# Designed miniproteins, single chains, part 9

Each design is a single chain, and the fold is of that chain. pLDDT is the mean over its residues in the fold that is shown.

## One batch from the design tools (miniprotein)

Design m282
Fold by ESMFold2-Fast:
Structure m282 (fold): chain A 64 residues (1-64)
Amino acid sequence: SKGRELGIKGGEAAANGDVETAGRYFAEAQRLGDSDGVTLGLMIGQAYGRVDDVEAASALAARA
């Protein structure tokens, strides 16, 4: 869904240290009512402190 796509993009932005962009993607996913997208993004964002690799972050999102 659109929300899931936005959640993943938000997580990838967070993994790259772009917290502002990540926040905007998460907010948009939430506005679309896609809790799965928001959850995937949050999982990636929470992993950011240990993972700064976009590929690893995307793999984490794909896992869910």
Scores: mean pLDDT 61

Design m283
Fold by ESMFold2-Fast:
Structure m283 (fold): chain A 85 residues (1-85)
Amino acid sequence: DEQKRLQEEIARAIAETLRLVGQSADYLIQGRRLLREGEKALAEGDIEKAKALFDQAKAYYAQADKLAAQATALARQKIAEVDAL
């Protein structure tokens, strides 16, 4: 009963993909906030604060990219498994 097992695996993969996309979106929102705070610090002449905020934003965007890539890879893998039937 490989078909039923594959259907259950696909359902779990869809749920996991949604979770990863949600986490990625949260990191993008926080990264954007940090970029705006960094720009304000730079405008006020606080270069050290601006650098720290931009470095935090870079880390948040990197984590968002990683999570989005994981979601895409999981989706592509499960599509390939169905196509092989």
Scores: mean pLDDT 87

Design m284
Fold by ESMFold2-Fast:
Structure m284 (fold): chain A 95 residues (1-95)
Amino acid sequence: MADEAVKAAEEAAKSNTPEHAQLAGDAFRKASQAGPEDAVRAAEGMAEIAKKYNTKSANLAAGYAVQAASRVGPEAARRAHEAMKKYSDNKPLPA
């Protein structure tokens, strides 16, 4: 499930269209329904894709991944947010 979400997100990043970003979002929602670990792994994969491609569609798909993890629970949401932050932050965070 997580692998399918990451693959859909990568295709969204390459195409840079809102339609593909929505397909990635649906895949992340399905991954989150499989469990918190699947939701976190999908979010980590998406963070890497967003950092690599840095397109609007990749950023949208990343947002959907975090939102899907948040539906699983607060622990999954926190871990997904940390994964996204790790790859999206190119500069040191202000203290």
Scores: mean pLDDT 67

Design m285
Fold by ESMFold2-Fast:
Structure m285 (fold): chain A 79 residues (1-79)
Amino acid sequence: MGVLSEEQARRAAEAIAAASEGDRVSVATATKAALNTPGLSAGQGVAAGAAIHDEAVARGEPTTASVADAERALLSLAG
């Protein structure tokens, strides 16, 4: 699917980890961190937030995700 490059996914994951309080992050905070990641377009940031939300829903926690699950969702957007 290739919405993000692997490098963009890694940078967004690092920004989300830096914005987290420990190993968990709210989907809203993760989305803001992705939108503020250098080198991502606004559309890519929105897509990243949607992927993290979808992963959180799949885990039974629609409002929060682990940093590891957020990273996994972002890497799934890389082609």
Scores: mean pLDDT 81

Design m286
Fold by ESMFold2-Fast:
Parts: structure tokens; sequence; C-alpha cells
Structure m286 (fold): chain A 75 residues (1-75)
């Protein structure tokens, strides 16, 4: 699956040790985001922007993975 710019997908925020910290949504900010790629996303909670982050597109699921260290700007 390839995600288009502006598409909203589930996002899992985690620490580097694999602990899940939050489950939110992400708006894809990059064109043609592919499984396994690192992409820029806008994190949404209850439909509202909360942060800009780098995320990894999940290889098999309609989701992105965000490590807390890759949160670039809190909104």
Amino acid sequence: MIYKKGEVVPAVVMSLDGTILDEVEARILSEDAKPGESVLVELLKDGKPIAIARAVVHPTEKAVLVFEEQILKKL
C-alpha cells in the first residue's frame, strides 16, 4: 500500500525499548509513502494537531510507528 499526502492513518507512539506510549492518528505529509519508509507526519489526537514527527510506515498494517525521540515539534 502507498499512502498519499494528506491521508490519515493510525499511529503508535513508542519508546526505543518498544513500550507503547500512546495510540493516535497521523496525517501523512510526504507524497507516495511506502511500507518501511521514514516519512514526515502530523500527529493528531481527537482530530487536532499535537506534533510533527518522523514516522516509519508499518510494513504490513495500515499504520505508522513513531518513536518519541523522532517527535520534531510539539504543537
Scores: mean pLDDT 80

Design m287
Fold by ESMFold2-Fast:
Structure m287 (fold): chain A 72 residues (1-72)
Amino acid sequence: SSSLERAGGGEGARTARAAGLPAALGEKAMIQAGRNVSASGAADGREHLIAAAEAVGGPEAAERVRQAIDST
């Protein structure tokens, strides 16, 4: 939890916060995306990251992550 303050200052964390996502959600989504990629062995990282966000924060979080990716 002490690392959340620094994560909140980063560009990625700031984008997540602007989209209504906490910094911790971004970290958990990336971890879950890694697990999904490891399990499937094939898919595009974007799809796995969105699926991970949905698993952690529901469809609303998945949509915000998708929008954040598309804005770059």
Scores: mean pLDDT 55

Design m288
Fold by ESMFold2-Fast:
Structure m288 (fold): chain A 98 residues (1-98)
Amino acid sequence: SIKEKAKEIREKALKEASKEMKKLFKELGVEGSALSFEGAMQNALSLKDFSEALKKVKQAVEDAVNAMNSLSKEAGEKAKEVGEKLIKKLEEAKKLAE
C-alpha cells in the first residue's frame, strides 16, 4: 500500500542519512557529534507524528551542518547534501502518507 511505501521511504532515508553523517563525523574525529545525530534520527524514527519527526530532523541537520562547518567548509557542504536529501525524502514520504 501507499502508506507502507511511505513508512519504508522514511525508515530507509533516516538509516542512510545516519550512516553517511556518522562516516563524515568519524573522518573528522568528532564522535560525540555523530552520536548526537544518530540519537536524533532514532528519536525521529520512533515518533508517530510525521510533522514532529520532520521538525526534529531539520534541527539535527542544521546542528550537524554547523558542527561540520566549524571544522571544514567542504565537510559542511557534504553534510548539507546529506541533510537536504534526507529532508526531501521525508517530505515525499509525508505526501504519500497524506
Scores: mean pLDDT 80

Design m289
Fold by ESMFold2-Fast:
Structure m289 (fold): chain A 78 residues (1-78)
Amino acid sequence: MSPEEIAQLTLQRLQQLKAAIKANPAAFDLDKEIAALEELKSYLQEQLAKETDPKVQALLQQNIALVEETLAYVKAQK
């Protein structure tokens, strides 16, 4: 699977997770979700630092922004 495909799938999954948490935050272990999102953010930042393809860089930047937005939302639910 290409880095571009992974970035697109990650974006889709983050959008779905954000929507699900907004719909029913009580259904989620918010501490576990925060930890997972922090790890994902670190991973994406490392991938962005190594990436040379501008299209993939843009997708990774979008993913990082969505992770940060989702983290802010989840933390606000605590």
Scores: mean pLDDT 80

Design m290
Fold by ESMFold2-Fast:
Structure m290 (fold): chain A 100 residues (1-100)
Amino acid sequence: SLAEALASAIAYLEGLRAELEATPEDDTAGLRRLAREVIALLQLVIQELERNNAPQEWIDAMRALLARLEEAVRSRASKAELLALVDETLALLRQMLAAA
């Protein structure tokens, strides 16, 4: 179900957030690897939202976060900026799960 997919995505992203928090700020390779894993997760979430005919507003919001995270990787955003984007993504996923 969509709710199961969202719950699984939240659990996985919480794990990635913990790993990101534990990563040193100067470990640019580690931060980039984790950011790419978050990007891959968001792409899978968008596919699940589309497959389940989720509200267009949810799909658009996730695509906007994906674009911002891709830009953060390109611009070599700080650990703090990556954590903020992950926290915003978790908040949106939890909001969608509560409504699903």
Scores: mean pLDDT 91

Design m291
Fold by ESMFold2-Fast:
Structure m291 (fold): chain A 70 residues (1-70)
Amino acid sequence: LKEIQEVSDKASKLLFDEALSLDPEKANEFITEFTTRTAELIKEALDNGVSPEELEKKIKEKLAELKAKV
């Protein structure tokens, strides 16, 4: 539980750092999409007992995927 919260906090920091490097319009769309997908991944991890390490990996992979689209 605490480990999931720590992963969520790390994801928020990564999102903020990446968003600052984007154009404002692109940043808003990126933030919304990544926040939504991260929330879905956290919910699935809690429901299915996914390890915090695996959750962090999935979040980083989703961040890279979304960043490649902008």
Scores: mean pLDDT 75

Design m292
Fold by ESMFold2-Fast:
Structure m292 (fold): chain A 82 residues (1-82)
Amino acid sequence: SEVDLLARIAVRDTGVPYDVAKELIEDYLKGKITPLELRARLLAAAYGVDEETARSLVEEWRQGKITDEELLARLKELAAAK
């Protein structure tokens, strides 16, 4: 299914648990969350950071203020600081 395919891609790209990825993608496809919220929540779950911090970083990434590598580095630093 589309949900299964997208969930498996999210697991591959972020390391988030499959069940978490599946639920977030289902919510997105039902119109409950935006694409920005989907990305932020997937990254928050994968790195164990809060959703507000993840959302802020995804917004900076979308604006071209940080690269893909910088986004991942900041998420890893925040995960390690817990």
Scores: mean pLDDT 81

Design m293
Fold by ESMFold2-Fast:
Structure m293 (fold): chain A 97 residues (1-97)
Amino acid sequence: DEANTLINNGNTKEAAETALKEGLEKKDVYLLIQAYLTALLGGDGKLAEEAREKAIKLALEQKDAKALDVLAVLYEMLGRYKEAKELREKSKKIREE
């Protein structure tokens, strides 16, 4: 159904923008990861990259090794294996501190 597809695409962009805004306001890295995933599913590469950069920055600032591991799994699912390994190495260093 084309109408359902259009509604879903509109809701996906709004959902990603809302999650990005709330994640930044609340300093919630998992909302930023949700914004990244939602933007990717909606085909908004620019919004996805903004959410991704903000998620990594916040995860590093908070020393949230688990959030970096979640991002690494998402990168592996996207075929971004080199970047996934770099995030896992950062996560490991946080866990060893």
Scores: mean pLDDT 82

Design m294
Fold by ESMFold2-Fast:
Structure m294 (fold): chain A 55 residues (1-55)
Amino acid sequence: MTKEEKLELAKKIIDAAKKLGMSVDEFIDYVEQQFGKEKAEELKKLIDYYKKNGK
């Protein structure tokens, strides 16, 4: 996965959380409860990457 692909995917995750009225952290917790810890960890890594590179 390229740097641009990671940033694009992270933006989509942030937008999805916002549309649901959740913070990003609340959305990740929701994903952990529904799809498991492994999937939530994957999303956390993408969001951390966006925060480091997207400010």
Scores: mean pLDDT 77

Design m295
Fold by ESMFold2-Fast:
Structure m295 (fold): chain A 72 residues (1-72)
Amino acid sequence: SEVEVTAEVVEVTETSATVRLTVTNKSDKAVTLTIPLQVVDSEGRVGRASVTVTVPAGGSTTVTVTLPLEPA
């Protein structure tokens, strides 16, 4: 695919999760993506967010998103 999205959970606390997203655009056109995120931690808490990112042609963008966690 011309666009690659990778997600990494970098921190989890009692009330939040922090996710690092890296979006790589291998196409010849700038791309704007809205990416839904869901994190479920080891205690069954759930966090949700949406992030919109614009990535230039042939480039990559890294964004860090913090999601509040709610009990399952």
Scores: mean pLDDT 83

Design m296
Fold by ESMFold2-Fast:
Structure m296 (fold): chain A 72 residues (1-72)
Amino acid sequence: SMMELERRKLDIISQKAAEFAAEVRDSLSPEEIRRLAIEFANRSWEKSEGKSLEEAEKITEEIYEELLEEAR
């Protein structure tokens, strides 16, 4: 169903946001981590609208890599 697809996308985005926060924990302040994790989740969700699960995973990974480079 459409609702199951949306839930799966949210799960992927949420897991990657948590991975991002863990990856940058020693490099950024808690406030910066929170801000960037929220930005990451919002951008990934917005870009994944109307996309398949596989496309959502790819989009989420691309945004994850972009924000990691900005944080380094």
Scores: mean pLDDT 82

Design m297
Fold by ESMFold2-Fast:
Parts: sequence; structure tokens; C-alpha cells
Structure m297 (fold): chain A 120 residues (1-120)
Amino acid sequence: SEVDKILESLEPLIDKAATVLSEQLKVPKSRVRDAIRTLVRTYITRLGYSQQQIADLLQALTDPNAIVTEELLEFVTQLLVLLSGKKLGSLATFVREEVLGKPLSVLLEYVRQALKKFLE
């Protein structure tokens, strides 16, 4: 399918993002990669994102100093939901209010602490 071709084309960026996020979140790379692939598929098929829009989003995830935008925060929040198997409204609200405009590494530390609470 067209989506599978886009996913194949994005694999190098998905792999880089999964490596960075795995190290920052202390989650196995395979789990992070699968979660990213699931979200990328959803963004393309359900939200109408182009290959370039997804590439830009994934590129931001490879840089711990990238500034957290609303779009990047929403993507990382959905990643947290997939990785935890749960959605916490209050925690998601807290993360949104505290991390917008800050470096990605700050957002990822909040995500890591949240995942540790539910997975450890």
C-alpha cells in the first residue's frame, strides 16, 4: 500500500527517533519503534499527514534540544499512551502546561517519570 511505502521511506528517521527515545525514556528500542510506526500510520491514514510532515516531526524527535511545539507535544503524548497502555488525562494536562516551548529533553524526562510509575 501507499502507507507501507511511506513507512519504508521513513524507516531511517523512525530508527533514529526510536534510538533517541529509547535512551531517554529507558524503554526497549523495539517497543518505541513499534509505537512510532503505529502513530505514523495513524497520522497518515486518519489525520491526513504527508510524508514530509511526518519526516519533519520525526526529525524533531532526533534532537533533544528541539523546542516542544503543540504538534510535537501531541505526538509524544500519543506515544506515551501507546507505551503505557493507559491514558491519564490529569498527567497529560500537566505535561502540556509545563513543557510547551521547552527543549524536547524536558518533555522526555516527564514522560520517562510517568512511564516508570506505570511500568516499574
Scores: mean pLDDT 82

Design m298
Fold by ESMFold2-Fast:
Structure m298 (fold): chain A 73 residues (1-73)
Amino acid sequence: SPLDRALEHRNAGDYAGAARGYREAWLETDDPEVRESLRRQLEDVLEEARRAGDEEGVRAAERSLEEIRREES
């Protein structure tokens, strides 16, 4: 599943892969509690990527969060 892959990528330090997986999981669910949890996980991935100096991970997480915000607006 996208969520399982996101967790595997995150554990491997692939923050770009993690961000894409969490975004896909968010798009597949209509549950607002699950969506809120996934948004917070994306925010955590953004912080982890920033601490790691992973510019690709930062860009992927920011893009995923912006897409989610646009769909909520």
Scores: mean pLDDT 86

Design m299
Fold by ESMFold2-Fast:
Structure m299 (fold): chain A 55 residues (1-55)
Amino acid sequence: MSEILRRAIEGDEKAREEFKKYLKETHNISDEEADRILETTPASAAAGREAARAL
């Protein structure tokens, strides 16, 4: 789990999808909640999003 979360924070789209899928399956969490968790994560997530935007 930590590995997937780490990659999702780094900005890996595949890891993000797997993490969301796992959250929804295991915790019955909504997409909104999953996105909120990822967004609330430290600067690493923000940096990843900014890098993706530059692409």
Scores: mean pLDDT 64

Design m300
Fold by ESMFold2-Fast:
Structure m300 (fold): chain A 57 residues (1-57)
Amino acid sequence: SEKKKKEQKLVNKLTAEKIRKIGVEVDLDMGRIDKKTAEKRLKKIDKRIEKIKKKLS
């Protein structure tokens, strides 16, 4: 159904954002980015995750 297709797209976007979040944490752990840069990127990712979760509610 149309609703299931839209839900799947949102789930895929949520998964992609979670993968990006892991990537930021790995980059921070490996010393590729500083803590301030990591915090800024994580805040933007968390805001996008929140918007996606609100659409899935």
Scores: mean pLDDT 86

Design m301
Fold by ESMFold2-Fast:
Structure m301 (fold): chain A 69 residues (1-69)
Amino acid sequence: KKSKAFIEGEEALRRRDFDTALAHFRQAGKEFLEVYDGVKQMIELFAPDEATRARLLAELDALAAEYSK
């Protein structure tokens, strides 16, 4: 069963609201690791500009590193 935070993160990701999605995935904890590759692909494909893409990928990697310990 998925947490409410995980579901809300997926919903924000579908809307391409990446900052909101990452905030919800941070709250979801280790469940986020199950979708890491998908979130990374969505950011790479749909981020509005290069600077935003770089920032979001850095935040994504920091979050994954935190939960991988």
Scores: mean pLDDT 82

Design m302
Fold by ESMFold2-Fast:
Structure m302 (fold): chain A 72 residues (1-72)
Amino acid sequence: SPQDLAQQIVDVGLQLGYPYPDRFRQWALGFSQLISNGSDPISLGNSIVLSVDRDYGSRVGQIVRQSLDRTL
């Protein structure tokens, strides 16, 4: 469900030790709402991956992408 996907994104952010966990949580909640409203979840997922890639590097970005791909 969109709620399960949102929780998975939060859990990934926490596991990675993201310095702004509230940002991941806010994105996860927004992601859930946008999916429910018929918005493109792939675009939001790509934005999360790009942010993680910039802050933590390409390896961490790839891990997040793989996690999202398993759910989408």
Scores: mean pLDDT 62

Design m303
Fold by ESMFold2-Fast:
Structure m303 (fold): chain A 84 residues (1-84)
Amino acid sequence: GMADALRRQAELVRKAKNKEEAQEHIAVALITLSVWLVLNPPDPLLEQARELVLKADEFAREGNIEKAAEYVKQAADLVEQAER
């Protein structure tokens, strides 16, 4: 599901060799989540998940790859909650 897709991106962010690679995986997570948000009715958990992925992008730009990965993982957890 969508949560599994985001969780995969979190793992790829964690394994990124530099901030540019981390930003690429976060961009995929943002696009994936944004497409799902357009196709589904408004959900506060999905909006919170998007905000967490945006914060992950900020941490990646600062070079904090570990924190960026954690925020994408937290977004995946909220998405899993919304899918139930």
Scores: mean pLDDT 85

Design m304
Fold by ESMFold2-Fast:
Parts: sequence; C-alpha cells; structure tokens
Structure m304 (fold): chain A 68 residues (1-68)
Amino acid sequence: MKEKEAEEYIKKANEYLDKAIASTDRDERNVNLVKAVNYYLKAAEILGDEEKGQELIDEAVQRYRDAV
C-alpha cells in the first residue's frame, strides 16, 4: 500500500524533525533536519505527489521556526 509506505516515511521524518528541534548542537540539528527533509521527499515520491511533498516540508519548516 503506497499510503502505508508514505506514512512510515512521514513518521520517520517527524521523528528526525523532533530530534532537530530538541538538539542544542548546531551540527546535530542540521544533520537531523537534512534527514527529516529527505524522508518527506521519499514520502512524496511514493505518493507521486510533489505538491504534497512541498506542503509537508513547508509545515515542517514552520514547526521548526515556531519551536526555535
């Protein structure tokens, strides 16, 4: 199921985003942000929906900005 695979990647992306937000070290934060973005992009590829991928990244960026 495409939806289930995409959901797993979104879950991983959110986990890395949470780690980035919790990180006090800039390098650790950057590594976790890159991983989060890559998992959102993988989810978008599985869904075949680039617009949804951009929405997920935009939401993640906003969530990160609100947290820091």
Scores: mean pLDDT 80

Design m305
Fold by ESMFold2-Fast:
Structure m305 (fold): chain A 110 residues (1-110)
Amino acid sequence: SLETRKELIELARKVYAENKDKPVEEVFDAIADALIRWVDERAPSLTVEELRDLGEAVASAMMFVLLERIIEAKLAGKSDEEIEKIITAGNRAMQRVLDHLEAILAEKEA
């Protein structure tokens, strides 16, 4: 839902803001940890279809924060190499969250 997407984006933004002075890998790991925790708290009550919709909302939140970081880096005059490091860290964090969602989905379908 729109409210779920908004809640996840705000959560990701809050975690980013609290960790922005840390190495980029640690920032994205913290965001992944927060999103995984949020999913774990809600997953037991969700159907397979609701969990798939949740996956889309989680991906949207992660993409929003990643895009915000890329724009911020470009405005700060960071090199393409530094921007690639941000993209790599963001992709690793997103994969970690998606792997977690996939594991929960597999358990629900068992």
Scores: mean pLDDT 84

Design m306
Fold by ESMFold2-Fast:
Structure m306 (fold): chain A 97 residues (1-97)
Amino acid sequence: MTRVTVRFAGPTSVEDARQAALEMINEAIEELKKQGWLEEAQVEFLESRELPEYGGVVEFAVVADMDPETLAKFIALLVEQAEKRGYELSVSVAPAA
């Protein structure tokens, strides 16, 4: 089990950032499931805040059984989606105990 903490920051409201982040995460998960790389994932909302310099900042945790290759594909999909939407992305990875 792997726990991936994903943080998105973008020039929008907290509410819009949270919705966009959840959409990006779910699209990446569904793409990996469709390709047979992932069976199931749990998505947990962690926090959101508004920063005057960034607008909306949101953080989610994704917990799934990801091998290193699946994890790399997941991060790549998130990077692509964040770039398309003008969001800054930060990712940290830990074993889910």
Scores: mean pLDDT 83

Design m307
Fold by ESMFold2-Fast:
Structure m307 (fold): chain A 70 residues (1-70)
Amino acid sequence: SELEQVLENAKKALDSPDATLRVVLHELIELLETIDPELAEKIREIAKVNPPREALEKSLELVEEYLKKQ
């Protein structure tokens, strides 16, 4: 799954600089817009109110929960 590949890459990027984390988070959001637009919007809102690392960590938890339900 493309989503599983992006998720794995995002987990590996967690110790990267904020600029890299923002790019990874944006890539995740863009992919999710094609799969689950409501989840993509929820992650955008998380990204607005959290620093990049915390935003990505919270977003990854939501994506893992989504994958568990499929």
Scores: mean pLDDT 84

Design m308
Fold by ESMFold2-Fast:
Structure m308 (fold): chain A 95 residues (1-95)
Amino acid sequence: APRVEVEIRFEHLDENTVRVTVTITYEDGRVEVHVFELPKELARRILREAGLRTAARFGIPEEVSEEESEFSEEEKRELTAEFAREFVRLAEEAK
């Protein structure tokens, strides 16, 4: 996969609403910005689901491993990029 850098920002808009900004920067300097305004509970559910889907895609067991998994910097970047893509997809579906 192309090397990417991801930033996820959360802003409190009111008691029950958050703005989530996902910024994906590609090696070629291209930047994608996705902005969502979501109920806090929905944002929490999407974060959890995106994490679970990302873990499954990278073959990380749902069960707690007896051994600590060490990830390289490149693997951490790939995990973060996939997490961000899954979050964006789920947030678009939920609106």
Scores: mean pLDDT 70

Design m309
Fold by ESMFold2-Fast:
Structure m309 (fold): chain A 87 residues (1-87)
Amino acid sequence: SEELLKVYKDINEMTEALEAALAAGPDAVREVVDKIAETMKKYGFPKQAERFKERAEAAIDAGDWDAVRRVFENAMLALKIEVEIKS
């Protein structure tokens, strides 16, 4: 499945961007969260994108960086499953 290969590549790029942002600070993390949400919307999952963004921003506001990573990992797993179902 070409779409599954593409989503794996996009997830890897988003993971790298999130790691860089976590090292840079909260504002950088918010910027990357916005870009991740836009990527999820482009895959056709606007509701999941909005839910991800709300949960990630709440974790950022709490200073809970473990929760930011967990929210991201859960969103990426959901994206993989949804793309595989459509493929």
Scores: mean pLDDT 85

Design m310
Fold by ESMFold2-Fast:
Structure m310 (fold): chain A 106 residues (1-106)
Amino acid sequence: VTGLTPLATKEIESKNLPGLVIRFEVIPGQKVLVIAESKGSDKYIGLRVVVTNLDTGEQWVSVMDTSGVAKVELQLPAGTYSLQVEIYSGDKLVEKSEPVELTVPA
């Protein structure tokens, strides 16, 4: 039985956006799920969430939906990666995470 239980989880609370949490989940199948979640605030709807692989410069973009959630699924080969999340209100950078190191197992 192969469950969808995360192999590793890292969570960061936003300092600049109260009530916003950024979660990184390593899941089976060489996937990383990045979730930005506001837990009941409508203030963050429409914010653009940008995930950057600092090793390659590749970027993924999502937008906070009407439920206050943005999700980005990354397919990454086995290895160790430095990921960073930036959140924008229009053209204004409103949050920037510290780099997060994640290991995707074989």
Scores: mean pLDDT 80

Design m311
Fold by ESMFold2-Fast:
Structure m311 (fold): chain A 73 residues (1-73)
Amino acid sequence: SRREELRARLQQGIAEGDEVLTDPELAALLSAAQRAALQAARDAAQAVLDADGSEEELEAAIRALTATVGALP
């Protein structure tokens, strides 16, 4: 279903964000503000998954996380 597909995409986005935050070399390329923004975006995305959010909430979380990652160097 679309909801299952969106949940999988959001889970993948969170995993990618976590990889950036936990890799010392990648994290070192980010400012403190960029790291904080990525952490906040991934935490918000996780909250949507944990709350079993709607398709609209999942799409919004995916857009927010993607925008945050796209703003990184």
Scores: mean pLDDT 85

Design m312
Fold by ESMFold2-Fast:
Structure m312 (fold): chain A 103 residues (1-103)
Amino acid sequence: AEKLYQRGLELLQEGKLDEAAEVFKQVIEKYPNTYYAATAYNNLGFVYAAQGKLQEALEAYEKALEIRKKLLPPEHPDIATSQDNIDKVKAAIERGKEKGTLP
């Protein structure tokens, strides 16, 4: 789990967004409902947001929050981080809709 997750982080740091996303998806598939799966969902959300895929980013952040709430105490900073990411992506989606609705 850890080695595969670290490979995803290395690719993300190199700006290889598509390759990073594929590695994070592998972490999620092989190690579902783990701490690494939650962090992989969070990083996948970041990748999707950076690519302008805001709905996919929202879904990934919501999955990260779901897993983190099951594994971590409610006061854990990672839960607050997941919620903040969800709120930011929702705001970005609404801004995109408002700018796209020209008659």
Scores: mean pLDDT 80

Design m313
Fold by ESMFold2-Fast:
Structure m313 (fold): chain A 76 residues (1-76)
Amino acid sequence: MYVPWDWEGDIVGLPDGVVRGRIVFTDPNGQSGEIEVEAWLDEDGRGRIEVRYSGFVSPELVEAVREFAENTLALG
């Protein structure tokens, strides 16, 4: 799993069973990116994940954020 050199943000579980997160990162070259994630359980009790990103974000970082949100949803 790849960790950005500088990031801020949180991924949290909410009382309605929704997981939301927003992470902003900056690489050593001054290029920045943002990842937003939302996870929830549908009417069939199946996990649903939406990930959006913009700017300069590594694919490994996007996958790490998605996996963390999915695991957080599974725990709550």
Scores: mean pLDDT 66

Design m314
Fold by ESMFold2-Fast:
Structure m314 (fold): chain A 60 residues (1-60)
Amino acid sequence: SMTAEQKEAVRFAADGLDIAEIVFARGLSKEEAEELRERYKEGHVEEIREEVLRLSREQG
């Protein structure tokens, strides 16, 4: 099975973004969540995936 970090990255990168869930589950600030959302809209999905994994590791 996937790690929590991998699951988070896949969920964020796929579709149907739940920014509130990410903020509460991973302790991301509102500002950080909004930045990731804007980058996703710009099509930077690979960069967002890497950032999600990095943030998850910092919080684990």
Scores: mean pLDDT 54

Design m315
Fold by ESMFold2-Fast:
Structure m315 (fold): chain A 113 residues (1-113)
Amino acid sequence: MKSKEEILEEILKELKEYNEEVAKIVLEYLLEKNPDKPEEQEKLVEERLKAENELNEIVIEKLKDFSIEEMKEKIIYYLEKVKESLQERYPEKAEEITELTEKTIKKIEEITE
């Protein structure tokens, strides 16, 4: 059986992969809308990705005090809210964002079983 620490490390890895794939989708959208300023869009997405990954590490560290079930519920709720926010901001990418988020949620559920 996996330790709680191993489960948290696997969740953090999946959240980092999710953020990287979201960053690719967002960058494609921003480059399509701002073809004259590609370097500015790339920098914006890179800075956001770094901040989101740092936030995920802080959140996972705080989640160590919760049960596996409570951690799962909190992370899934967070991902659903991120999905909703991204769909509103990038409606042309809504299907890709939905598919990616649902795939990530399923992996989190499998890790926490």
Scores: mean pLDDT 83

Design m316
Fold by ESMFold2-Fast:
Structure m316 (fold): chain A 68 residues (1-68)
Amino acid sequence: VEELAEALVRIFRAFAGPGEVRVSYPELRELLRFFFGLEASREEIRRALELAKTRLPPDVRVVLEEEA
């Protein structure tokens, strides 16, 4: 979970300027797999995302979108 959270922080810092960043579960899963070699379930990504939010700059907001 912590390793996934650190990977998510790196992803958001690389792609996000100040403001709201909207991401989907499958998008995060692909990014984690291709850039970090990490595979994760939806539940693991959800838990890691909550932890990552506490480590992001205060001007960056992350919203996880539900997949249809």
Scores: mean pLDDT 70

